# Ledger of designs, part 5: designed miniproteins, single chains, continued (6)

Each design is a single chain, and the fold is of that chain. pLDDT is the mean over its residues in the fold that is shown.

## One batch from the design tools (miniprotein)

Design m20151
Fold by ESMFold2-Fast:
Structure m20151 (fold): chain A 76 residues (1-76)
Amino acid sequence: MELVEEAIKKVEERGEKLISLAKSEEAKELAREATKLAKEAVRALLEEKDEEKAKELAKKAEELLKKAMELIAAEK
């Protein structure tokens, strides 16, 4: 459980950093969505005690985070 929580928190931290780094609205929106899903994953883990739901939300957050990173890398 603790390891899953730490992984989700790192996704949230990366999302927040990408929001500050992104120049395009598209990259900012993807980073914000990833951060939101990471927060929902933490809530599912800690409040709902649904580890499977938390992992699924964290996976979706990581996928959006990757897309945000790709857009930021493409920024001129």
Scores: mean pLDDT 78

Design m20152
Fold by ESMFold2-Fast:
Structure m20152 (fold): chain A 57 residues (1-57)
Amino acid sequence: SVEEELRRLLAEAEEARRQAQEALKAGDLEKAKEYRERARELEERASRLAAEKGRRD
């Protein structure tokens, strides 16, 4: 289930990046920043989860 959590986090991060890109194209800089921050947060969580899995295996 760690693999499923990783896939979910990475998928959500990609969606957040796409939303940030769309917001940038629309000129909504505030929303673009929010989505970029969300994507980074999700990617960091995925990285820590992957490291945790490596230590348990």
Scores: mean pLDDT 83

Design m20153
Fold by ESMFold2-Fast:
Structure m20153 (fold): chain A 66 residues (1-66)
Amino acid sequence: SLQREIDLSMLLMIGAVGKLAGDEKEGIERIVREARKLGVPEEVVEKIAAAPDIEAAMEIAIEYFE
């Protein structure tokens, strides 16, 4: 759906900006915050929060939305 594509795009944009800023922990926290606002299930949000870096957090988001 269009909304699902928009939601994923928002999370990936936040991740890309975080990678450019070079703060992995803050970047993951921003992805987690937005994912919760978008209604992503808590079990998926917990996986994103536990990711070792922004790239891994983005991969989890992609897997959920696909």
Scores: mean pLDDT 86

Design m20154
Fold by ESMFold2-Fast:
Structure m20154 (fold): chain A 55 residues (1-55)
Amino acid sequence: IKSISDFKNQEELEKYIAELRERAEAAGMSEEEIEILTNSLIADGKAAGYDLKRP
């Protein structure tokens, strides 16, 4: 799992989000947990200065 500082652009972040969704189903995580993680990561990325506009 990468930290927000490892993402250099939106493409890499979106790729990670897609991978996280797939991994969640395989690991038995709930859809609610996925939404929390992905939304939090996007918000943190924006706050850190990344040019993110949407999931």
Scores: mean pLDDT 67

Design m20155
Fold by ESMFold2-Fast:
Structure m20155 (fold): chain A 82 residues (1-82)
Amino acid sequence: MEKLEKKIEELEERAREIPDPEARARVLESVEAARENLEKARKAEEEGDERKAAAYYTAAAILVAAAEFELEHPEGVLAADR
């Protein structure tokens, strides 16, 4: 869990270096969603619900991976197909 928290912090710092404010906001949105799921995982662990904690932790990990992908591809082609 702590390793994932560190990744979230690193992604937030890297996102702030994105020159496009719209692309930066998208990455930060994914990072924020990851933080929320990580907090829910911690609460579930404190309540002894290992299954629920694992589910939220997995969701947070997926969101971190999504944020990493968006950081590498800040100008997503699918966002401009209007």
Scores: mean pLDDT 76

Design m20156
Fold by ESMFold2-Fast:
Structure m20156 (fold): chain A 55 residues (1-55)
Amino acid sequence: SMSLEEQKQAVLDFVELMRSAGVPDEVILQAVRREMAGSPHEEELIAFVEEYLAA
């Protein structure tokens, strides 16, 4: 299994890839919520992405 740090990096790489493709932030966040549903650290990863997108 991946560590929290590895999961954060993987999610961030996904977010940056989607942003580069012109995907809106709200759509990216919805995709992250779906992918993280039921996973360990779901709430922490979603909060991390929300903070990243808001910056």
Scores: mean pLDDT 84

Design m20157
Fold by ESMFold2-Fast:
Parts: sequence; C-alpha cells; structure tokens
Structure m20157 (fold): chain A 71 residues (1-71)
Amino acid sequence: SLLEQLRATAAALGVSLEAVLYAYGLVETDPEAPDEVIAEEVAKRFGLSREKALAVVRAARALVAAHRAAA
C-alpha cells in the first residue's frame, strides 16, 4: 500500500512519516514545482537540513510517479 511505502521511506531516510506525507502532498498538488522549492518548505516545517529535505522530496516524487503509473 502507499502508506506502507511512505512509512518505509520515512524509516530509510530517518525522518518522520509526517515529513514524507507533507512532501508527497506538495509534489502531487504541484508536480512542476522544483525539488529545491518543495525541499525549502519541508526543511522549514520539520527542522530538516536542506540535504535531508531534498532527499525526502526526491523519494516522495518517485512515489507519486509510481502511484500515478499504477492508476
């Protein structure tokens, strides 16, 4: 399930599930937004480094793409 993949991603990156969910929602709402722009919002909200937030956004983008391809 998508929730299980989001949880696995959060565990793998050492971040909260809420951070991955937030990034997923932002990418799904505006898929044309640059990763750096979304990462800035994720970093600000969850107190993550730019590098960690960017990793979260990239992982979330891959999950959005995979989920859309399966629909």
Scores: mean pLDDT 86

Design m20158
Fold by ESMFold2-Fast:
Structure m20158 (fold): chain A 62 residues (1-62)
Amino acid sequence: KKRELALKGTSYSMLGIAYEEDGDLEAAAKSFELASKYYKQMGDTDLAKKYAELSKKLKEKA
């Protein structure tokens, strides 16, 4: 269901932020990648693109 996908997207985006603050760039990138995946499945292309971009930037630094 779209609501469940949105909640998972939000949860993983928050985990990504927490890992980034802790300096765990690899875990942050994976969390943002999952957030992007769930937002894309929900049809929220703007949020999916935002978190996919954040994941790529962190992977390049890790």
Scores: mean pLDDT 80

Design m20159
Fold by ESMFold2-Fast:
Structure m20159 (fold): chain A 75 residues (1-75)
Amino acid sequence: SILEKVQEFAGELAKIEKMFKDAVERNDREMVEKALQDVEELKKKVEQSLSGHVRENMLTVLDSMKERLKKALAK
């Protein structure tokens, strides 16, 4: 179902968020780059699997995460 896919993708996003936090604590640039790659891959899954407002909302969250990761890499 759509709800099950949303929950799965939310779980994947939570794992990326943890990776980002761990990367910042460890000052690990490579881990931040891996997290950015994982966001891009999750974005593709969302675009292929979801539709309508649910897709747009999830993509907005992912784009926000992507911008936070890019800012971390710019330092």
Scores: mean pLDDT 85

Design m20160
Fold by ESMFold2-Fast:
Structure m20160 (fold): chain A 63 residues (1-63)
Amino acid sequence: MFKSNKGAIKDLEEALKGTKPSVEELARAIGEILRLMADPEVKDNSIKAERIAPDKIKITAEK
């Protein structure tokens, strides 16, 4: 069962409102969020998304 983390999705949505990263970076970041949501060691609501460069999104999580 996937863990719900609305915070990471909202952070990603806010990062996309100004300048848009490449489709490739978006796909990578979404894939990483989904992978972390599937990981039983990852704490609920610990996944965060942060735009660290115009075409780079950093995903972090707590275990």
Scores: mean pLDDT 70

Design m20161
Fold by ESMFold2-Fast:
Structure m20161 (fold): chain A 60 residues (1-60)
Amino acid sequence: GIALAQELGARLRELAAQVEAGKISEAEAVDRLNALLAEHGLPTAADLEEADRVIAAAVV
């Protein structure tokens, strides 16, 4: 729902700010994002990347 989307957006902005500030690595941010997505039963970043790869292969 909208509340979940707002929460995810806020967490994504927080992670991006931490990476930009050098407090965490890009890999750590991706790991934390994947954990957050899994907590809510949503596709992980890896699942989305795999889907994009399959789509790209199908149109080439």
Scores: mean pLDDT 68

Design m20162
Fold by ESMFold2-Fast:
Structure m20162 (fold): chain A 92 residues (1-92)
Amino acid sequence: ATDDEINAGVILIQIAVAKLLADRGDEEGAVETLKRAFELVKNAPLSDELKKEVLEAILDTARYVSEKATDPQVRAEAERLAKEIEEELKKI
């Protein structure tokens, strides 16, 4: 695997962990994990194809967390994250 593929793999694992945290009621942990995944996408060397795939996965999970969140602050943070990801996707 290339470094790009390894970086994408690590990000996808973080996305899966975030969804699991949300499903278990750790709403704050879910959003924090997604924010870290998004930061990795911004800073890691990724091809445009892989960057689009992982950004779309983070976006879908951020929307999922927002819909499930019972804490209004967590919901607002997930919504802001989704909006930031949508803006990054427009650049690709």
Scores: mean pLDDT 85

Design m20163
Fold by ESMFold2-Fast:
Structure m20163 (fold): chain A 92 residues (1-92)
Amino acid sequence: SRKEKIEELTNFLIEVARKYKVEVEVEGGVLKLEIKGLSPIEAIGLALTLIGFDLDGFKVKVEIKGDTVKAEIGGLSEKEAEDIKKAIEKAQ
């Protein structure tokens, strides 16, 4: 279901925020993330997992820049995006 997909995304991002420095911004229904301090293998693994959420109906864009993964996750309501942002910030 939609709710289960949102919970899966939220739980994944909470785990990322517990391990890495994450900067998060919300613009409407788009969640913008910068995940920093990654090894090359960690960056590839995170990017592939994030791209996998596109298969769940999210609009995912991912870019790897050195030790940083930048991601935009759309297909969210503004409330869903803000709730995920708050969960990430609480996990830091």
Scores: mean pLDDT 86

Design m20164
Fold by ESMFold2-Fast:
Structure m20164 (fold): chain A 75 residues (1-75)
Amino acid sequence: SALAELRRRLVELARRGVEAASANDVKQMEEVIEELRELREEARALGDTSTVLTADGMIAWLEKLIKEKKPYHVS
């Protein structure tokens, strides 16, 4: 079902997001944010408010981590 597919994708994106954050990989975090935004819009179209809220929370968390890391970036 479409809902089962969305849930599977959300779980995979959550795993990738946590992995990228743990590795301090800003590029991968940015890619996960973009995929979460796409998932959020698909969930919104299907009326899956729980997935929308979860995706919004993860996007906000990853964006906060990127903002904290970019000012302290050492080449």
Scores: mean pLDDT 82

Design m20165
Fold by ESMFold2-Fast:
Structure m20165 (fold): chain A 51 residues (1-51)
Amino acid sequence: SAEIERKKELLLESTEGLKTMIDWVFKDDPELREKLIKKLEENTKKALEEL
């Protein structure tokens, strides 16, 4: 449905924004950055599957 498509778009856009913020905040901790981005991607995937 159009509603589900819109929710997916917003969720993906929000995920990309959060990735950018994580990269900036944790620029000096590449290992922690990678871990946090992976967790964010996993959570986003789970949320998309729920839609």
Scores: mean pLDDT 85

Design m20166
Fold by ESMFold2-Fast:
Structure m20166 (fold): chain A 63 residues (1-63)
Amino acid sequence: LEEISKLSEKEQKVAYLIEKYGEDTPLSEIAKLLGLSVATVGRHAKKLEEKGLITLTEKQRKA
């Protein structure tokens, strides 16, 4: 999507990993892969979901 090119490098990486590893992967694992805090990944993931670029599962929202 063209919207992805307008995202920050960190937001693009979060979106990529959520799409690649899917709904079974908690945000804590994505944070570990990126070397970021869970809070930082959660903030980026919520912003991406708000923009309609990703869909978060209940499991991912709890992490």
Scores: mean pLDDT 71

Design m20167
Fold by ESMFold2-Fast:
Structure m20167 (fold): chain A 62 residues (1-62)
Amino acid sequence: SAEEKLKEASRLELEGALLHSQGKYLEAGKAFEQAAKIYEELGDLESAAKAYNLAITAYQQA
């Protein structure tokens, strides 16, 4: 369901933030990218763009 997908995307964002705080930039980028794809599937383009930007930044730090 859309609600379950939103919860999954939210958990992936929190996981990405935690991984980033630990210096695990590649894993953080992957988590943010997965969250972004879920937001994109749901048509939440603003949340998707934010999550993609976080993924790009994390990958650049790796």
Scores: mean pLDDT 90

Design m20168
Fold by ESMFold2-Fast:
Structure m20168 (fold): chain A 95 residues (1-95)
Amino acid sequence: SAEERVAEVRERLEKFYEEILKNKDDPAKVDSILEEFEKYLREVAEEAKAAGDEETVDRILSLAREFAQRLLDEGYEDVALRVMEAVVRIENEIR
C-alpha cells in the first residue's frame, strides 16, 4: 500500500540519519552515505511515479525535505544542503 511504502521510506531515512551521525567526522564515508541516499530516493520516487501514484511521490519528497530540515536543525548545515540539492534534482527529473 501507499501507507506501507511511505513507512518504509521513513524507516530508511532514519537509518541514513543514524549513519550520518555515526560517521560525521569521516567526510569520505558521509559522501558515500549521501550518494546511497540519492540513489535510494531516486529509486523509490521513480517507482511511485511509474505506478501512477503522484500522492506517494509528493509524500516521499516531503519526507526527504523533513530529513534535510532535521539535519539543518541539528547543525549539519553542509550535509542538509546536499540532501536538499538531491531532493530538488530528483523532483525536477520525475516531474
Scores: mean pLDDT 89

Design m20169
Fold by ESMFold2-Fast:
Structure m20169 (fold): chain A 59 residues (1-59)
Amino acid sequence: SEAERLREEAERVAEELAKIDPVAARILLHEVETALREGDLERAREAIRNGRRYVEEKR
């Protein structure tokens, strides 16, 4: 499902983000899970995009 795909993507981004900022990684995972529980796929995608951008900016 799309929700399972987004959870998997969020976990990958969170693994990379945790190397830079473990608190931000935890926030990302909570935001994505909350959004998916509420059926808000757009919010989940936005959280993942923001996390990925943070990782790229700090590399």
Scores: mean pLDDT 86

Design m20170
Fold by ESMFold2-Fast:
Structure m20170 (fold): chain A 84 residues (1-84)
Amino acid sequence: LEEKIEEAEKEFEELVKEIKELAKKLPEEEAKKVLLEVEELEGLRDIYLAIGKIINDPEFALKGLERVNKELKELLEELKKKLA
């Protein structure tokens, strides 16, 4: 389970990095909207990890990270379509 959380955290970091790189290619106003959405998802990730630790439920933390990563993947796919 800890290994799966580490994998989800690595995926999160990779997705955030790729999205931020693609956002640089967007007009400034659109880039700001994307970056705000990323910041919101970063906050959600922190909340899921904190709650999982407090209630001693690492499966809750993992499911939260997977949900955040799913939203990041959807955001990344939308960005790729806009830039294609």
Scores: mean pLDDT 83

Design m20171
Fold by ESMFold2-Fast:
Order: C-alpha cells, then structure tokens, then sequence
Structure m20171 (fold): chain A 71 residues (1-71)
C-alpha cells in the first residue's frame, strides 16, 4: 500500500509540473488549468499526510501559495 501511494504521488507531481509549465507559458491565466492544478496540489498534500512526508507537505503548501499569487 505504501509503495502504491509513492507511485501515485510521483504521477501527481509529474502532472503538477506539466500543468505549471503550461500555465506559465500561457499569456492569459487559464481558469480550468488553475483549478486542476489546485486540485492536484491538494491531493498531493493529502497523500503526503497519509505517508507522514512533512517535506512534501511543506513544499506542496508553498506551491499552493505561489499558485494563489498568480491570480
């Protein structure tokens, strides 16, 4: 189960970084990409809490704050 959570976390991170790149490349803030990115970051925080991964929780929370600043 823990290995499955680690794999899912990696998949979520890959998608977050892809969406962040797409959002930054856009001259206009895309609300659908913005909402999807928020959802993925919240899912990462949830999984990291289940795993006790404090470093990942902290990093994901920083990304969420950065994302909020883009609005």
Amino acid sequence: KKEELEKKLGELWTRVFDLRRRLRASPTLNPELYEELHRLIDEIIKLAKEMGDEATIEYAQRLKRDLEALR
Scores: mean pLDDT 78

Design m20172
Fold by ESMFold2-Fast:
Structure m20172 (fold): chain A 92 residues (1-92)
Amino acid sequence: SKELVEELARFLEELAREGATVRVSVDGETLTVEISGLDVSRLIAAALRFIGFGIDGLEVEVKIEGDTLTVTIRGLSREQAEELKERIEAAN
C-alpha cells in the first residue's frame, strides 16, 4: 500500500539521520538497500523492522553479513522504487 511505502521511506530516512550509511539501487520494481555504519544490535533491530514491513504486506528479503544489512524489497511500482531511491540519496 502507499502507506507502507511511506512508512518504509521514513524509516530509511531515520536510519540515515542516525548516522547509518544507506545505499539504494533500483532494478525495475525491485529495491535493494544496503545499510552499514551501525553497531550489530542496531543492525539486528533494523532487520526486525524490515521483517515487520514484510509481514505488513511488502515482499522483503533480509540478509546480514558482517556489519552490513542488505534488504531486497519487491512488489513496488517502478515509480515507488525510484521515489524511495531519490529520498534516501537526499537523506545521505
Scores: mean pLDDT 81

Design m20173
Fold by ESMFold2-Fast:
Structure m20173 (fold): chain A 88 residues (1-88)
Amino acid sequence: SIEEELRKAVDEAVERLGKLPGVTPEQVAAIRDLAEKAVEAVIKGDSQTAARYATAMALLAVSTGNPEAAEVAKELIRKIDEAIEKVK
């Protein structure tokens, strides 16, 4: 299911972020919160809200100063965008 795929993608992204140098546990938790809110919005069919949370997550990942964190967020956003198209 789309929900299972997105939940797994969030868990994998959070695990990757937690291993990155310079990314704090607080930043990981904040990114997780935004990602989970984006997933909830996708499941509810609220594409606008999902896109807003995805954008906030990208900005927060960039603010860590670690380019790998930005890339992890970009990959997760790609999966969220694909799910939005599939949910219709």
Scores: mean pLDDT 85

Design m20174
Fold by ESMFold2-Fast:
Formats: C-alpha cells, structure tokens, sequence
Structure m20174 (fold): chain A 89 residues (1-89)
C-alpha cells in the first residue's frame, strides 16, 4: 500500500465519520511520505473532529511548514487554537 492509498482510505474513513480510523490511515500515509501536505492537513481535520485540538494544531503547523502558502491550513490552525482555549477555560 502506497502513501496515496492510505491517504484515500483516510479520506473514506473521514467521510464515514470514523475519525479515529481516519487518523490511523493518515498516520500511515505520513509514515511513507512525511512531506505529504494533504496528509498532514487531513490529520489535523480528523484530530479536530475528535476534540484533540493540541494534536490538530501540531498537524496543521506541519502542513504550513511544508506549504507556507496554505491559507486554509492557517485558518484551521487559528480555529483549533480558539477551541483549545475554550476547552481549558
């Protein structure tokens, strides 16, 4: 199975609402291709859905490090930071 195969399986799991399974597949995609911006971004989305905002922030930061022009990842990073602050309050 390639990084692209795992990315696709993660996207299918995410679409089905299985965010824990999506995280597993996105991590496998990243293990095979650590520079895959989409896998890091999607990992952040899945962690956000699970309420794991700290891990979502980390994943979005890695996506931005790989692609500094990724405006969507920057917006999601700020959203995750706001949710983390609410959770700690």
Amino acid sequence: MTAEDYLKKGEEAYANGDYEKAVEYYKKAIELDPNNVKAWYNLGLAYFKLGDYEKAIEAYQKAIELDPDNVVAKLKLEEAKKELEKKKA
Scores: mean pLDDT 87

Design m20175
Fold by ESMFold2-Fast:
Structure m20175 (fold): chain A 60 residues (1-60)
Amino acid sequence: MQSREEIMLEAEATMYILRLYILGKTELANEIAEKVNAAKNKEELEKVVKEAKEELEKAL
């Protein structure tokens, strides 16, 4: 059973991925989406969310 925190982290990652797609960073968005799907626990999800946020900040 996924925790509320894990669900929130997946939602946040999805929002950053969507923004990267809108900015035309399709390959990067796909790479991050694959990392979200591969994440097995909260700590791995937190790392992916941080990476997605940093990449989005660089693209803006």
Scores: mean pLDDT 80

Design m20176
Fold by ESMFold2-Fast:
Structure m20176 (fold): chain A 50 residues (1-50)
Amino acid sequence: SVDDKVAELERILKEFLERVDSGSLTEEEQLQMGEELRRKVVELMEVQLS
């Protein structure tokens, strides 16, 4: 469901922010996580249009 996808996106975002704040992410890791978040957002938007 959309709610399940939103909850998953929130979890991923929280983990990303925690790792960014700790300074443990490389530039490449930040890019990979950013792409994952982007893909999840697009997927959520597509579900709303379907």
Scores: mean pLDDT 75

Design m20177
Fold by ESMFold2-Fast:
Formats: C-alpha cells, structure tokens, sequence
Structure m20177 (fold): chain A 60 residues (1-60)
C-alpha cells in the first residue's frame, strides 16, 4: 500500500471523527482507522488515529 501524505491522513482523521459521532459502532470506520494507523508515518497523525480508535471501541 502507498503511504498517506500528512494532508490526506489529517483529512481521513476528520472524516472518521464525523462518522464516529454519527455511528460509533460502525465497523467500517474502525477498520479505516486501523489502516490509517498502519499507513501513516506521521507520529502526530498516528496518535490522533489511535485516540479515535480507542474512543470508537469504548463506545461499542
């Protein structure tokens, strides 16, 4: 898989935040966050994605 740019990773994180607010039990958004964590090399973006993943998992 091609690595995500910082801008693309940030965009994906913002979209994930919106989806979690609408449906926190959406398995698709959880999978997307896991892929984002795997593909991003940016430590800040990785931390943000990990926080969102934990939040989504806690609400399930």
Amino acid sequence: MEKLSEEEAKKAIEEAKKLIEINPKDEHVIESLKVLIELTEDEEMKKEAEKLLKEAEEKM
Scores: mean pLDDT 72

Design m20178
Fold by ESMFold2-Fast:
Structure m20178 (fold): chain A 64 residues (1-64)
Amino acid sequence: VNLPEEVERAAKALLADPANPARWDALAQALRSAGHEELADQVLALSAVPDPEQRRAALAALLR
């Protein structure tokens, strides 16, 4: 995916620790800064899913 380097860094950090809520917020902020408001909203919606592995799988699908 053709994403800014800051978004890629935030996504990699989140995938390394998907249980950390600050990493979901960081990815959403990076996406908004890059003009991807819809993706940012979807990322925040996924952060509300209680199962960390389910969140990770859904995030990976969203970023493809």
Scores: mean pLDDT 75

Design m20179
Fold by ESMFold2-Fast:
Structure m20179 (fold): chain A 66 residues (1-66)
Amino acid sequence: MTFRVTGVGDVIKFIGIVLRLIGRPDVEVEPLSSTTYRVTHHGDEASAEALEAELKADPVLEVERL
């Protein structure tokens, strides 16, 4: 499952989230711009849906499923 993740709030909090995603072995993170990243989950569907829900719950992120 692949997502477009854009930072729309606190830049320090956004960078902290991006660094946590990069640290995950089941996730590939590709920078599209300074504020927008492509996030690809290589795990099972349930884990990917849990990640989507977690990212969408954060008010400093805009998340689009690709």
Scores: mean pLDDT 82

Design m20180
Fold by ESMFold2-Fast:
Structure m20180 (fold): chain A 75 residues (1-75)
Amino acid sequence: AASGLEAAKAAREAGDARGAAEAANEAALRAESGLAGQLAGGAGATAAGMGLAAGDEKGGAELAAKAAENMAKGA
C-alpha cells in the first residue's frame, strides 16, 4: 500500500514528474484501506493529470505525491 508513496516521492525528488504521477496513480488503484484512502488517491491522480495537461508537470507530480501521502496517513 505505501510502496507507491515512496516511489512517488523518489520520482518527484529526481524531477521525474511523469514517474511520480504514475506511482501515485498506482498507489491509488492499489489503495488497501477504505473509502477515504481511495478517494484521496483518486483526487491526486486527477490533479496530476490536470497538471500534465496544462504543461505543469512539476505541479502535477507534487499534487500526486501529496495525495499519496494523505492516503498513507489515512491507512
Scores: mean pLDDT 55

Design m20181
Fold by ESMFold2-Fast:
Structure m20181 (fold): chain A 61 residues (1-61)
Amino acid sequence: SEAERAARRAENAAIAARQLGREDGAKQAFVYAKLAKEAAKNGDAEKAREYMRLAGEAAGG
């Protein structure tokens, strides 16, 4: 689903930040990725996309 894709993108942003050594950004991005996954489980594509954007911002773009 669209919500599941948003949640995966949030998680990928957090993983990429961790691999680049952006420890604080990665930690914050993982918090948003968890929230995006919860929104996706509830079928809330809008919230999942919001958390995906926040995860990307925390990860450094």
Scores: mean pLDDT 86

Design m20182
Fold by ESMFold2-Fast:
Structure m20182 (fold): chain A 56 residues (1-56)
Amino acid sequence: SSSEKTKLVSRGTGVALRGIGEGVDLELKDPSKREEGEKLAEEGREEARKLFEEAE
């Protein structure tokens, strides 16, 4: 395995967790922003997906 693939997977995981974490934090502080939190989580997951695909 190449170090570059490991870095892409690690970065993808970090991006996904950050997006989800920010979304959850936003919802916990203001439930009216739940939809905005969901969008943040979705953006994080989509960005992570692209990085994981590059890691193939």
Scores: mean pLDDT 75

Design m20183
Fold by ESMFold2-Fast:
Structure m20183 (fold): chain A 83 residues (1-83)
Amino acid sequence: MTDLEFLERAIDRLAELVKGKSREEILAAFRNFVRALVDRGYLTPEEAEELLKRFEQIVKTKSPEEAVDEFRRLLREALRRRA
């Protein structure tokens, strides 16, 4: 399994977990996930901070389902920058 495939599957599980949850619960779940990515070396603290800042704006304007899809896009872009 590639790192990207692993992360996509983790996001799918996170998407199921946050269905029907409040904006605050969705943000908390994704902050914890991004922190885990930093701890595992997939993201730098700086990349994580930028990703979460962008995601917070998305969650304010999008549905939970759309916010998860945008998070996938942002994470893929961050990982491509490191490749």
Scores: mean pLDDT 77

Design m20184
Fold by ESMFold2-Fast:
Structure m20184 (fold): chain A 67 residues (1-67)
Amino acid sequence: ATLVVVVAGGDEATADAVLELARKNHPEYDITVIRAPNLEEALAIARYYHLLLGIPAVVIDVSVVDV
């Protein structure tokens, strides 16, 4: 089964750390990490996967306060 993790903000190293943590906590899933520039777009992507495609999706917000 596929699990989508959407990271709002941050850099490539942040996304890599999230991917490693997700794989350790959910070894039963094929983990896909998607970066989004802000929380609003991250929530839209997660809703698309969860509600329209039926794929479980979680959002991790690491965006800067003033973006």
Scores: mean pLDDT 77

Design m20185
Fold by ESMFold2-Fast:
Structure m20185 (fold): chain A 64 residues (1-64)
Amino acid sequence: SRELALLEARRAVLKSAIFFLEELIERYKKENKPEEKIAELEEEKERLEKELKEVEEKIKELKE
């Protein structure tokens, strides 16, 4: 299915983005960046994780 292929591609992109964002957050914490900047990055990560969950739920529905 084209829809399934596009969702699987989106899942891969989201997982990659979350991974890089987690690395950036960890680096910012080690560099003692302002808590507000770290919070903004963590909020962005939470948004991506929510989207990933929605994409994974759609993939599951299409496969079952």
Scores: mean pLDDT 87

Design m20186
Fold by ESMFold2-Fast:
Structure m20186 (fold): chain A 78 residues (1-78)
Amino acid sequence: MSREELEAEVEVALAAMRLAIAKQMYKNGMDKEEVIKLYEEVLKEAERIASRADGPTRRLAEQVAEEAKKLIEELKKE
């Protein structure tokens, strides 16, 4: 595994963690606009990782991006 591959794996894991934290913060009463901003940041990071990663890491990054998009849309519909 190259350093670039390890960096991508770490970045996608951190993006997934940030998404989980943002979901928990919303559940704990964080303002909707702040949570949307956090989801948008995770979405941008996940899409960037997906564009440069390969194989399982790219698929995981795409999954994180799709979940972030879904959460943003759900909050904006309210």
Scores: mean pLDDT 83

Design m20187
Fold by ESMFold2-Fast:
Structure m20187 (fold): chain A 88 residues (1-88)
Amino acid sequence: SAADAALAAVRAALAELRARADELKARLAAGEISAAEVRAELGRELARLTALLDEAAAAGVPEEELVRLAAEALAIANELVDFVAAAE
């Protein structure tokens, strides 16, 4: 269904966000990227995920499931933000 496809896209984007957060943490620790660049990249990833969540809502994915997925995204984002703050 359209809802199943949209939900799968959100889950894939969350997996990408986690992998990207881990990559950005490693690059920041290695001095290969700045804190500002990490925040900019996180902003882009969150914007993409927000668009996919909106599409999933329009496709009929239940609100409770969307809230859980959004909470997972925020947890990943907060973990990366805390890592960046600790590195400054």
Scores: mean pLDDT 89

Design m20188
Fold by ESMFold2-Fast:
Structure m20188 (fold): chain A 84 residues (1-84)
Amino acid sequence: MKVLPIHAVAAVKYMQENGKRTLSRDEITQALMKYLGYSPAEAQAVADEMLRLAGKTTSLSKRDIARVGGLSTSTLSRLARLRL
């Protein structure tokens, strides 16, 4: 699965709306299902690829998410405030 900028936006939107500082694999999966309408299997595949690209095993910070999404943290925060 390819990680796209929209995946990073969905993840950070979930962080902002739920007051999270980091997201687990399950929380990234929930974000992708909630904002992008992905199936559990599709969302899990993207979450696993995001963790792999960030070199992380358990959770991603906003900086990790920005890097794997190909965005700056400031751009990602701004885009995550928009309605999807």
Scores: mean pLDDT 85

